# Designs tried in a protein design run: designed miniproteins, single chains. Part 29

Each design is a single chain, and the fold is of that chain. pLDDT is the mean over its residues in the fold that is shown.

## One batch from the design tools (miniprotein)

Design m986
Fold by ESMFold2-Fast:
Structure m986 (fold): chain A 94 residues (1-94)
Amino acid sequence: MKKEAEELKKEIERRKREMAEALADRAAAARALGDDEAAAALERAKREVERLYEEAIKAAEEGDLKKAEELAREAERLFTEAVEAADAAQAAAL
């Protein structure tokens, strides 16, 4: 139980870093193309994804592995939607 919670926490912390970096990179790319609205949307998505993962880490620390997994899945869903929207906007701008 304690070992499983620690491993889940480490995985969530790693995913949080990777997804936040990917969203920040896409926001910077949108800014470089002059799409300030898309950049602002990606920056908002990054904050929301980071918030959900922080709540997931807290749930894992409290031993609520089910809640941690549910919050992590919601963060992944928001990340995927934000990335797909950004990629579609960039393709349309080319």
Scores: mean pLDDT 82

Design m987
Fold by ESMFold2-Fast:
Structure m987 (fold): chain A 61 residues (1-61)
Amino acid sequence: SAEVEELRKKAVEKARALDFAGVNETLAQLKELLASDPVRARYEVTKTSVEMAEAIRKVLF
């Protein structure tokens, strides 16, 4: 959904800025949005975590 994609993008941007408090807040919002579907919540959070790690890696070059 559009809301899931917006939160995922926000989390990746916060990670790129090394704003870990912002990352945690955004991931909490994503988990809350997907509270009724824990399997999907785990998938989206995991996928976002991989993208965040790649964004941080590119900043550290």
Scores: mean pLDDT 84

Design m988
Fold by ESMFold2-Fast:
Structure m988 (fold): chain A 96 residues (1-96)
Amino acid sequence: AQVAAIDQQARQQYRDQVRQMLAQMGVDATDAQVDDFVDMVRAGMAGDTARAQALRDRLRATLGMSDDQWRAFMAQAVQVQAQVQRQRQARVAQAA
């Protein structure tokens, strides 16, 4: 029960942080676009380059982000995802 709650919290935490990062960069993203960003980062980290590229192409077609903004966002998003996963693993270990 606690592990499932921790997983749900980790997913929501990452979505919230992605939304905040996009807003700070001046990008007004919809819920669907935030979900696409989360899925793109996860696909990239999992080595699913085809999935990551398809999501990136869709997002770039709808968002007016510069190459510099996109690179900065991706660097931060990968770091945040890694931090959320480390926090999730630590909480699971404590709950066991």
Scores: mean pLDDT 75

Design m989
Fold by ESMFold2-Fast:
Structure m989 (fold): chain A 105 residues (1-105)
Amino acid sequence: MEEELQRIFREIQENPEKRYDALLKLAELLVERGQLPPVEMVREAIEYAKKNNDEEKIQRIKDIVERGLELARRHAAEKAGTNPASAALYQRHADELERLLKEIE
């Protein structure tokens, strides 16, 4: 993880134009590892893709959000019986991702 994160951050610093590609790669990596994509990162990527009518990036973001939404709902369900506070946080994250998905569609 550290080496991949360092490569992504270096890409953002050296090539600002590739910032959104690097953010999408990071979000994809997080979801692949069972971690939730940060809402702010997804929102920034959506705003950029919509402004530039980038259909490829729009489709990638939609896939990331759909996978993240499923993951967040699964975590919320798993925690509901044992840690209601944690379950509420995952549900809130899911609600925010669902809202972003509606904005991109």
Scores: mean pLDDT 77

Design m990
Fold by ESMFold2-Fast:
Structure m990 (fold): chain A 100 residues (1-100)
Amino acid sequence: MDLEFDVGVVDVARAVANWGIEKGDYEGAAKLYESAIKFAEEKGLPLDVIGELYYNLGLAYAKAGDKETAKKYFQKAIDYFRQAGNEELAKKAEEALKKV
């Protein structure tokens, strides 16, 4: 697997999605993160990379006012970060879940 190129595709999607969030296009940002997650899962990218995408998807839904969907995706992010052994990122996702 070409992990460096696959992560690069995800990083570009993340940058474009974050720019959309800054402009108030939360729906467009969510769709970009959903596409990036599908790509990351199909390519078998690291669990913490997939967790970060779910975390950002949760943030996009929270900013859009869809708190129930945001909580669902923050929980997925926590699960991925815990499986990856990344307690720091899991804690950040837990704090985001608590604030929604």
Scores: mean pLDDT 82

Design m991
Fold by ESMFold2-Fast:
Structure m991 (fold): chain A 73 residues (1-73)
Amino acid sequence: MAPKITLEYDENKKGKVKVSGATPEQRKAIKEVIQELIKEDPDFYKKNSKELAEAIAQKLRERGYDVEIKKAK
């Protein structure tokens, strides 16, 4: 199965994003993206989970990764 990164958010929660479909290499890239976002905004983890997922997805797409954002239900 081709690894497509899926970011799942709950609109009623802050600072929570579930990651699935990621390889160890992609998980390293996700960690680096999160560290970049925290350096830009130290309150990054206090944001709405949807905004968090969108910010992470944008940075990952800029790195050439295929990323899907899903709402948890």
Scores: mean pLDDT 76

Design m992
Fold by ESMFold2-Fast:
Structure m992 (fold): chain A 65 residues (1-65)
Amino acid sequence: MRPRDEEIEEARNSVKPEDFDDSQTEVVGQFLDRDGSRVVVINVWSSDPTATGDGSVVEVPAPQV
């Protein structure tokens, strides 16, 4: 399953934009915590597919309304 574009951008905003110049985001998994909070695990790597890429895992908790 693929998350909404807003969720991906929020995950990127969670990680420092300084860490990423031009990166791609891969959704590794989505989980619903016991409290019903949604956690999205995303791997972020450089936009160059030929690069080895230093994958970073970002956990995005459910939004607080």
Scores: mean pLDDT 47

Design m993
Fold by ESMFold2-Fast:
Structure m993 (fold): chain A 98 residues (1-98)
Amino acid sequence: SMEKLEEGGAEGSLIDAIIAVKTGKSLEEIHENHSDEEIEKLREEARKLLETEKGKKALEELKKKAKEIESITDEEERKKAEEELVKFLLEKARELLE
């Protein structure tokens, strides 16, 4: 859901996507099956990936796409664009983990 993207910002959403790709689990499954300390460690490892040149570029592309979605006035088209943004997040997370 895009509510998490708005609340966590672009950086938080990309961190969450990196954790999901790395673990092969949904964010809900991670919160249910991992301790807060394990989740914090996963977040720290993801943040290090965002400090790379590749990570910085992915974050800037994500911010640009999020801003483009905010300009969509039709609610149904906006929801579709938000779903495509989730796919983009997962793809960038995979690229960063290579």
Scores: mean pLDDT 76

Design m994
Fold by ESMFold2-Fast:
Structure m994 (fold): chain A 76 residues (1-76)
Amino acid sequence: SAAQDALSRLGAIFLGLDKDKDGTLSEEELAQLPAAARQAGLDPPEAFYEALRAAMVDGKLSYATFRALARRFVAA
């Protein structure tokens, strides 16, 4: 489905932005996500990006939290 394709692409983007391979994104890495999503043909709502920023802990966003928010905002 289009929703599963979008979730798969977002997961691939997360892995690509996670340059240190620790399973988290820094604020600097997360700032690249909107441009990377657009390049992948995705248009997540702004509320998704706001939720990701709000869910960061100690300046890091875990892959598990990212997946949960992607399912909530992108998997219609």
Scores: mean pLDDT 83

Design m995
Fold by ESMFold2-Fast:
Structure m995 (fold): chain A 78 residues (1-78)
Amino acid sequence: SKALEEARRRQIAEQYRKEGRDAAIKAAEFHKKGDKSNEGRYLLLMESHAFFVGLAISREEGERVREEMLALYEALVA
């Protein structure tokens, strides 16, 4: 059923959004500590989760989510 497949993709995308947001917050915490290595790792994790949202929903949605996560990170390090 197409409706079940769409619901499953939406649930997976919601999980990736949550995990990517958590990664953005962790990256900001490591930025404030001066831990550039862990900051970079969590920024890559954030990017990966935004990319997976793109695979689950659409490329445009993945890019939008990536911009949202990056904006969150930038606001937290300001």
Scores: mean pLDDT 89

Design m996
Fold by ESMFold2-Fast:
Structure m996 (fold): chain A 93 residues (1-93)
Amino acid sequence: TEDARRTAEVIRRGARTGEEPDEEEQKILEKNKEAIEKLSEIAEKLGDFAYENGDAEAMMKKLAEELKLPVPEEPATMEKALEMFEEALIRSA
């Protein structure tokens, strides 16, 4: 849905720029709060895992496991992990 795409865009922008969402964006986030909370739990688990292991490949594998997606055969990068996270948000909302 349109709202799911917009929510993913807001989260992606915030992650890239560190900017706080504006009033309109905050309303969109509030509407999808449950989906965001679920994905935040996954992100927290990935943050803890990355901190403990320090490996982008391990982080990608853990993300794929939590989201029930196939493990990518492409080179593991933080950017690819963020793209998978965004796609999962769109599908979950």
Scores: mean pLDDT 57

Design m997
Fold by ESMFold2-Fast:
Structure m997 (fold): chain A 74 residues (1-74)
Amino acid sequence: SHMDERKAVTLINAAYLAIIAAEFAKSMGREDEAERAVKTAIDLANEAIRLATTPEQRKMAEDVLKRAEEVRKE
């Protein structure tokens, strides 16, 4: 549906912003802020996967989830 498509895109974009925030927080030595941002990115990416209505949206959400996990490991 149109609403599910819009929600999925919004969540994917929000997850990307959370990853950027996490990377920046890590660069500043703000470990607590980085950890919260990573958790937010993972939660948003997982919700986007659930709401994805196209293969492209699902792939983007999965790519965001993978990137969040990589940031968490660093």
Scores: mean pLDDT 85

Design m998
Fold by ESMFold2-Fast:
Structure m998 (fold): chain A 100 residues (1-100)
Amino acid sequence: SERDEVAKEFMELAEEALKKAEDALERVKALYEKDPDSEIAREEIKTLLEQMEYWLELLKKLYEEYVKKGLLSPEQAKKIKEIIEKIEEIVEEIKKILEE
């Protein structure tokens, strides 16, 4: 059904966003381990953080809209919410690294 296709596409988008967030965290850790005082590394980390915060806010907005429209099953809604929460945790970890 059209609803099932929309839900599947949103789940795929959320899973892709999580993978990108995990990849960004590993890159941030590698940059800080190599040269923690690098201004260039710090600016790259800030750029990655801004991109992740943008995607996180977009996912939250889409989640609220799709839940409101009844486009997600309870199981799909729970899985996407868990993915959003994992991305939020990654964003907070990167913020903590940047503040050090």
Scores: mean pLDDT 83

Design m999
Fold by ESMFold2-Fast:
Structure m999 (fold): chain A 97 residues (1-97)
Amino acid sequence: FEEVIAEARELLAREGITVPEPSEEERRRIREYAEKAGRLARKIAEQDPSMTEEEIEEREREGELLGAIAALLALAGDESAKEFVRKLEEMAEEEER
């Protein structure tokens, strides 16, 4: 999962956003958020019967990246990103049941 965090930081750097390197505990939290975001993205993609398994997996990966980006922004103190991460995690848990 360090590769997902590295890719998210790289994407943020391309937009001119520099996020400090997360601690080991922060990386664990980012991983949890990313996994929940990925599962939610997969669930949405699964509702489209025209999507292939490979496309569904790609949507899950994109969700993981977005989750990692949001978590990194939240660690940098972005209040909107913190709220987004919290709501996304809550929705992912509710959907899984």
Scores: mean pLDDT 73

Design m1000
Fold by ESMFold2-Fast:
Formats: sequence, structure tokens, C-alpha cells
Structure m1000 (fold): chain A 97 residues (1-97)
Amino acid sequence: MKRIEYEADGDAKSVFDALKRAIEEMVREGADEGEIVIKTKVKKSSVPLVEAAARDAAKWAERNYGLEVELEIEVKKDPSSKDDTYIVTITLRLRKR
């Protein structure tokens, strides 16, 4: 199984762009199935926006490439920070139909 892992800046556009780039790379290489992992650090107020960007990227992959997409989002408070900082891990599993 092909795996791509990127870190993105903690905003919706950066997360969407990172996911889109990884999806395009996986499709270009002709993988029948693959896993994309994007990690980002965001403030609590930005978590819903980043989650929305991840869902938009999943829908984009389904629409443009006809892929079966499984989306998993994990949100954890950063234990090293006393601020309302969260580590968001977005996992996209792609499969050719």
C-alpha cells in the first residue's frame, strides 16, 4: 500500500492544498490503493475549518477521480502546550473502484 505523509500549516487552505497535492501524486503513480496522512497544529477555533477542508478534499477526490475515499480525523490537545493548541491528524484512504 502506498503511503504519503505531509505536514501542513494550521489553516484550511494549507490543509486542502496538501491533501489535493498528495491525492494527485497518488493518482499519477497509478496506485490501486493508498493512504495519505496530513498533520497540522491549530488553535481550537480553527479545528472545525480544518475538518471542513479535509471533507472537501475527500469529496474532490471522489468527484474528480472516481475514487472510494475513507476519511479519518483525529484531534488531540497538544500536551506540550498550555494554549488551546490541537494536533489534527487527517488520514485519507483511497481505493480504485
Scores: mean pLDDT 82

Design m1001
Fold by ESMFold2-Fast:
Structure m1001 (fold): chain A 88 residues (1-88)
Amino acid sequence: KEEEEKRIREVAEEAARATREALEDASEEELREALESVERALAQEEKAREFIKTNSSVPEEEALKKLEELVAALRAARETIEELLAEK
C-alpha cells in the first residue's frame, strides 16, 4: 500500500519532469496539441482501468498496477502542460 503510493508518486514526478524538459520551449499551439493528445490518452486508459476492475472475471493485478502507473504519468503530463500554457 505505502510502497505502491510511493511508486505512483515517483512515476508522476518523473513524467512531469520529462514533459517539462521536452516541452519547455514548445509554442502555445504545440502545447495545446500535446494537451489534447494527453487528454485523449488519459480518457482511454481510465476507461480501460475501470473496465478491468468491473468486468474482469480474473484479477489482473499486474495489468491494473501498470495502468495505474500510466494514468498517474498521463495526469502529471497534463498538469505540466497546463502549467506551461499558463506561463505563455
Scores: mean pLDDT 77

Design m1002
Fold by ESMFold2-Fast:
Structure m1002 (fold): chain A 89 residues (1-89)
Amino acid sequence: SIYEELKKLIDEAQALVDAGDLEGALRVMEKIVNLIEKYKDQLTEEEKDELFTRIVAILNRLQDLAEARGDEELVRKVTEILEKLRKIY
């Protein structure tokens, strides 16, 4: 299901963040947000709430780590994904 695919991608993004691959994590987060935009009508409200909470937590962590590195471009890209997610929800 799309829900199971999104959960696997969220786990992948978290693993990349934990490994310090912030650019890799960002690419997976972009894929996640695009899939949610395309398939949101196939998700239950409970699934949407769970996925949204996890996605926002990862994006906030990415922003914090990018700021700690002084990576202004990565901070900007994370902000753009967060803004796209807000428009979907």
Scores: mean pLDDT 88

Design m1003
Fold by ESMFold2-Fast:
Structure m1003 (fold): chain A 74 residues (1-74)
Amino acid sequence: MEKIEELKEQVRKEIEKMKELAKEGSPKEEIVAHTNKAGEYIGKLYELDKEVGEEMAKEAEEVLKEVEELEKKR
C-alpha cells in the first residue's frame, strides 16, 4: 500500500516538472527525460494495481497533450 502511494507521488512530481519545463521553454530533451521517468513509475503502478496504473497513465497522457500544445505555440 505505501509503495503505491509513493509511486503515485513520484508520477505527479514528474508530471508537474514536465509542465514547469514546458512553460519555461526548456529543451525538449529535458522534458522527454521526465516523461520517461513518469512512464517508468506508471509501469510499476500498473504491475501493482491495474486500475491505479490506468488512472495515472491517463493523467500523464493529458499532461503530455498540454506540453505538446505549449511546444507548438513556441
Scores: mean pLDDT 80

Design m1004
Fold by ESMFold2-Fast:
Structure m1004 (fold): chain A 80 residues (1-80)
Amino acid sequence: MIEEATRLVEEAARRALAMADKALASDLSNEEKIEILRKLIRELEELRREMEKKGLLNKEAEEALERAIEELREKLKELE
């Protein structure tokens, strides 16, 4: 269970970063890029809270989420 939860979290973090990179490399407007990044940050924060409530968040999963959220916040700040 915890191992499956960790994999899910790590995969979600990886997907969010990949989606952010794709959006930033695209010809989308800055407003659209900001919207995508804000949505991805919110989704990862919600996932973190949900996993914490269920007691399924181990150190590896927590570190993966924290790094992804931090990277997304840095990318967002560059667009603002």
Scores: mean pLDDT 82

Design m1005
Fold by ESMFold2-Fast:
Structure m1005 (fold): chain A 91 residues (1-91)
Amino acid sequence: NAKTALAIGEELVQRKLITEEQKYAALAVGKRATEEEIQMAVNVLSDPKESNIQKAISIIALAYLGKEDDILSVYDKLPAPLQDIVEKYLV
């Protein structure tokens, strides 16, 4: 949902994991994501080659869409700073 996605995005910016511009872009992606883009975002979270920035953006977009279960399904594969944020806002 939008409220949870915004709160996660603000925490990510405060921790210097993403910029304000990246937060806004991630929220915009969440508003218009197709089924294919949702699946791609889930895959980004479990891919060790993807940057923490790309994973953070994917978390915001999935949270906006109410896909908390999809985020939690890959929780153990997330970098520790992102695990802390997911636990704080989605558990």
Scores: mean pLDDT 84

Design m1006
Fold by ESMFold2-Fast:
Structure m1006 (fold): chain A 64 residues (1-64)
Amino acid sequence: SDDIIAQAKKAEKQFIDLYKDDPKKVAQAQKLRDRIIALAKSDDPLDRGVAEVGVASMLTSLKS
């Protein structure tokens, strides 16, 4: 959904802002963002569910 895509992009930006000097973390955030967007655009409800879990995982990591 559009909401999941927006959340994934926001989480990516927050990871980049926090870890701008860590290229591995930046690359990981970008890779996760791309995967979540691809899954969120799927017509398969299971793929959309995986995208939602992916966003939740990124947001949980930001709280640590």
Scores: mean pLDDT 77

Design m1007
Fold by ESMFold2-Fast:
Structure m1007 (fold): chain A 62 residues (1-62)
Amino acid sequence: GPEWSAAEALAAVIEAVRELGPDATPEQVLAALRERGAGPSTLANAEKNAETLLAIALAMLP
């Protein structure tokens, strides 16, 4: 469905950052989540937690 769990949202952010690279911006990551079908509540929660989600995703890069 369009609204994702916190775990699904984090997994999508990690995957988006892997594709975009270490210089990925919050705006680029949110755009990638929209393209992946994230609903408005999922996007609002991701935007609110963008710094934390980005930090986790960057730590998961090789």
Scores: mean pLDDT 80

Design m1008
Fold by ESMFold2-Fast:
Structure m1008 (fold): chain A 100 residues (1-100)
Amino acid sequence: NVIAEAAGYYQKGLTAYNLGDYEKALEYFKKALEYAKKVPEEKRFIGAIYFNRGKVYYAQGKYEEAIKDYEIAIEYYREANDEEAVKEAEENIEEVRSKL
């Protein structure tokens, strides 16, 4: 099950991020995206992976990469009609911009 593989890697990415293992978090989110993009109708979930990868880049001080991932997440969230997720990602972009 392709989406179950994506979800498994996504959860591993979240766990690595919470442990401060940003390199492992990025590796897991990359794998999650590889599987999730095989089911492109899962717009909200793909958006969530990009959003959380953006959080990892922000934690690393990689502000341009963080903004790019949040912008991609917003596009997926808009396609999924998730206005609350769009707002959260926009707020995160403004936080990152405050550090530039």
Scores: mean pLDDT 92

Design m1009
Fold by ESMFold2-Fast:
Structure m1009 (fold): chain A 76 residues (1-76)
Amino acid sequence: MEEVEKALDEFVQKLNEKIREAFEKGMSKEEILKLVQELVDEFRKKLIDLGVSPEEAERIAKEILENVKKAIDDSL
């Protein structure tokens, strides 16, 4: 679990940083959402590689994506 928790914390920090950079660059909401989807999909694969079940990895990925969508909707 420690490896998974560290990977999740690092990913969330990086994701927030990339979203902020995308906003600063003037990327469209659609472009930002596509970037987030790609990053979340790759992270889901990493979680499975770290021993997280496919079902749990999918749930974590969906939760991250929904939280990001809400944050973007509130910002744009």
Scores: mean pLDDT 79

Design m1010
Fold by ESMFold2-Fast:
Structure m1010 (fold): chain A 86 residues (1-86)
Amino acid sequence: SANEEKGREAAREGKESAKEAGRLKKEGGDPTLYTGHALRAIGGAIEAAIYYSKAGNDELGLKLSQEVADAAREAGLKIGPMEPIK
């Protein structure tokens, strides 16, 4: 379905942005750049999770959300229902 296709695309983009944000943050890159990637990842993961849920694939949607949470944590962002700060 179209929802499945959009979900796959959003998931791919979200994962890429999440990994990039985390990598840039760890490497001490431009704070604006990795923050932008982290925000893109969050948006993409939310969209992907919704589409995957509609397609009956909640497990993959949850996995993507976890990847976004990890990247956001590494980038120093605490937006939405994410893991708590320690």
Scores: mean pLDDT 69

Design m1011
Fold by ESMFold2-Fast:
Structure m1011 (fold): chain A 63 residues (1-63)
Amino acid sequence: MSKEEIDKILSLYDKDGDGKISEEELKEVLNDEEKMKEIIAIFDKNGDGKLDEEELKELLEAI
């Protein structure tokens, strides 16, 4: 998967500019709190409640 795709997603949804997608940002994207919780539980390897570039790559590869 290309870095350009990840960068595009981050630029659209990374409101904080920290290079990660937070639970709140995922909830806005999905408009589904339960789906957001599932994604975080599966792909949040760090346990910080956010998806970094590597975690986001794993999520996109799972599709």
Scores: mean pLDDT 72

Design m1012
Fold by ESMFold2-Fast:
Structure m1012 (fold): chain A 105 residues (1-105)
Amino acid sequence: MEAKEILEKAQEVGRQLFAEWRQRNAERVEAIEAEYRAMEAAGVPKEELEKFAKEVMREIVEGLRELLEKRDIEEKVRELLLRKLEAMATGDLAAAEALREEIEK
């Protein structure tokens, strides 16, 4: 399987995992969105909003990892998704960009 095919499959599986996580956790998603809106309306500093977003991202990543474990997919696609989830959890934009460049070259 070529690098471009692996990337396209990883993007599709990633979208499916996120959609499934949102559906299974609809009440939690609504609560997160309500809390974020309340913080914005209260004029909470950007740093506090960013902290909240990072905590939410870690929660989402854990849920996505659990769903990914149950998926029957190619090992290279799984490895790529796990690397992307790790970058998302750490907020490492440089790691996410390096991964994209490696795949597109």
Scores: mean pLDDT 74

Design m1013
Fold by ESMFold2-Fast:
Structure m1013 (fold): chain A 70 residues (1-70)
Amino acid sequence: PREAFFKKLSEKYGIKQSLLEEVAEHAEKLGLELNKEHLEEACQKLKDSGLEDERLKEAYLARTLLDLCS
C-alpha cells in the first residue's frame, strides 16, 4: 500500500525512501492531506532541480509539497 507507493517513487525519481516517508509524515502532522498526484509532482520537480545535497533535497521536497497541498 503506502510503503509500496513510496518505494515506487524512490526508484523512479532517485530519492531515498526514508526522505519521502519523513516529508510525508511531517506534512500529515501539519494537517495537510497527502495526494498521490502532489507527491509525484513534488518528486518530479526535485528531480528536475538537479539538487545533489541531501539537506537541500529534503528542504526543497518539503517546501514544494507544502506549496502544492496548500
Scores: mean pLDDT 78

Design m1014
Fold by ESMFold2-Fast:
Structure m1014 (fold): chain A 78 residues (1-78)
Amino acid sequence: STRASLEASVAKVREQMEEELAKLGLDLDELLALDTPKQLEVAEKIAEELKEKYNLSDSEKLGIEIALALETSLIKAV
């Protein structure tokens, strides 16, 4: 079913986010417990840190912010 496929996809995204956040010393459950404005603020800070560490463009930083916000919203919605 579409729901089962979505739940499986979200579980995989959740696992990947948990691993990536752990590398930054962050906990996914703590991020999910924050309200939307605070989640967006954390996503912006993560994207800025990655931009500095990997010498990314402003466009790439924005892409990371959007991806983190969408993935967090998807996990929270399912």
Scores: mean pLDDT 73

Design m1015
Fold by ESMFold2-Fast:
Structure m1015 (fold): chain A 95 residues (1-95)
Amino acid sequence: SLSPEVRRLLEEALEHLRKAAEALKQGDVEEALRHAREAVLALSQAVVRGNEAEQQALMPALDHAVAGIRALEQGDVEAALAHLEKAIATLEALL
């Protein structure tokens, strides 16, 4: 099981990823970017504070969240949503 500190950071990241995906579905790219960046910050903190096993499990979610931000910055809304949803699914499987 995850440490309590890592779990809290993942719950925070998951909330932000869900808000980013919802904003994107509403066409609010600016709001989606804000929430996606907050999710990456929380995930990065979880990776730094986690043990080796937690870091290994979290890297796919972080990679997808970062790819989602890059897609949004390039105007690729479809790719961004797909990446955000993969990050959400990864975190839901860990919690």
Scores: mean pLDDT 88

Design m1016
Fold by ESMFold2-Fast:
Structure m1016 (fold): chain A 100 residues (1-100)
Amino acid sequence: TPDDVVRSVIQKITSDYNTQIRQVAIQAQQNNWSTDQVVDQFQGVFDTQLQTFSTLSSQITDPVAKQRMNDTRNVMRGDFDDMIDDIRRNPQVFIDTYVS
């Protein structure tokens, strides 16, 4: 069903996003990145995922499935904004969370 497809897609995007966030944390630790560098890299990962959601949403004709995709994207935006604020306060907590 369109709902099954959207759930599968959301799971894949979420998995890929988590993998990319972890890679940002690993690179930040290995290269001793500044707070601004961590924020910039994390923003880039997030922007790529938002673009993926937007592209996939444009291909969905079922309004319920499309709404689910858009709702998930909005939740992800809120979670991202909170995480950026946390990184700006203390990037080491972000690094330790994802590298542990």
Scores: mean pLDDT 82

Design m1017
Fold by ESMFold2-Fast:
Structure m1017 (fold): chain A 68 residues (1-68)
Amino acid sequence: SAEEARLQALIDEFAAFLREKEAAGADPEVIERAEREALRLYLQWLEGRLSLDEVEAGLRAIIAELEA
């Protein structure tokens, strides 16, 4: 579905961002926390608790925290 394709794109883009941060020497514990937070957002979408727009906003918040 179009929703599943959008979710996959969000997953792939976020994973690519984390790989870039890891390559730049980011703390592995920080990367693991970000991955767990993202997984929580994906699971909440699967359960019908969050929209994809809310998942995207949550991922952007994680990115902003990692760039601070």
Scores: mean pLDDT 88

Design m1018
Fold by ESMFold2-Fast:
Structure m1018 (fold): chain A 64 residues (1-64)
Amino acid sequence: SEAEKYRKLAEEYKSDPTKYSAYAILSVGAEVDEILKDKKKREELKKRADEYAERAQKELLERR
């Protein structure tokens, strides 16, 4: 997977903070992209996002 390729590159450049950070960020982006391309994983991600939004909205209302 693209995420795995970027993780390996990050590990190879672990002594260079700039390159390490760049590849680490790219690996996270690739992982998110792979999740979004899989219908089942997208549905699971949407469910978790909806649950997070519901919780955040409840907390905001309780602060009034």
Scores: mean pLDDT 75

Design m1019
Fold by ESMFold2-Fast:
Structure m1019 (fold): chain A 72 residues (1-72)
Amino acid sequence: EAEKLAEEGKRLAREGDRKFQEGDLTSAIDLYRKALELYRKADEIAPSAEIRANIEAVQERIKETEQKLKEQ
């Protein structure tokens, strides 16, 4: 269960990265937020250093995307 959630989170984070590179910041942030939710769920079931690192990475991406959305 936790592994499946973490894998789906990683997939969504990668999709978010694609949208960010394409300049679709609203889609990127939505995908990153979904990835974060899945990683947090996985961490609740089976905490690991890998999952925590993925949470931190996605949180940084969300902040970066939010900053980009504010500045034109």
Scores: mean pLDDT 84

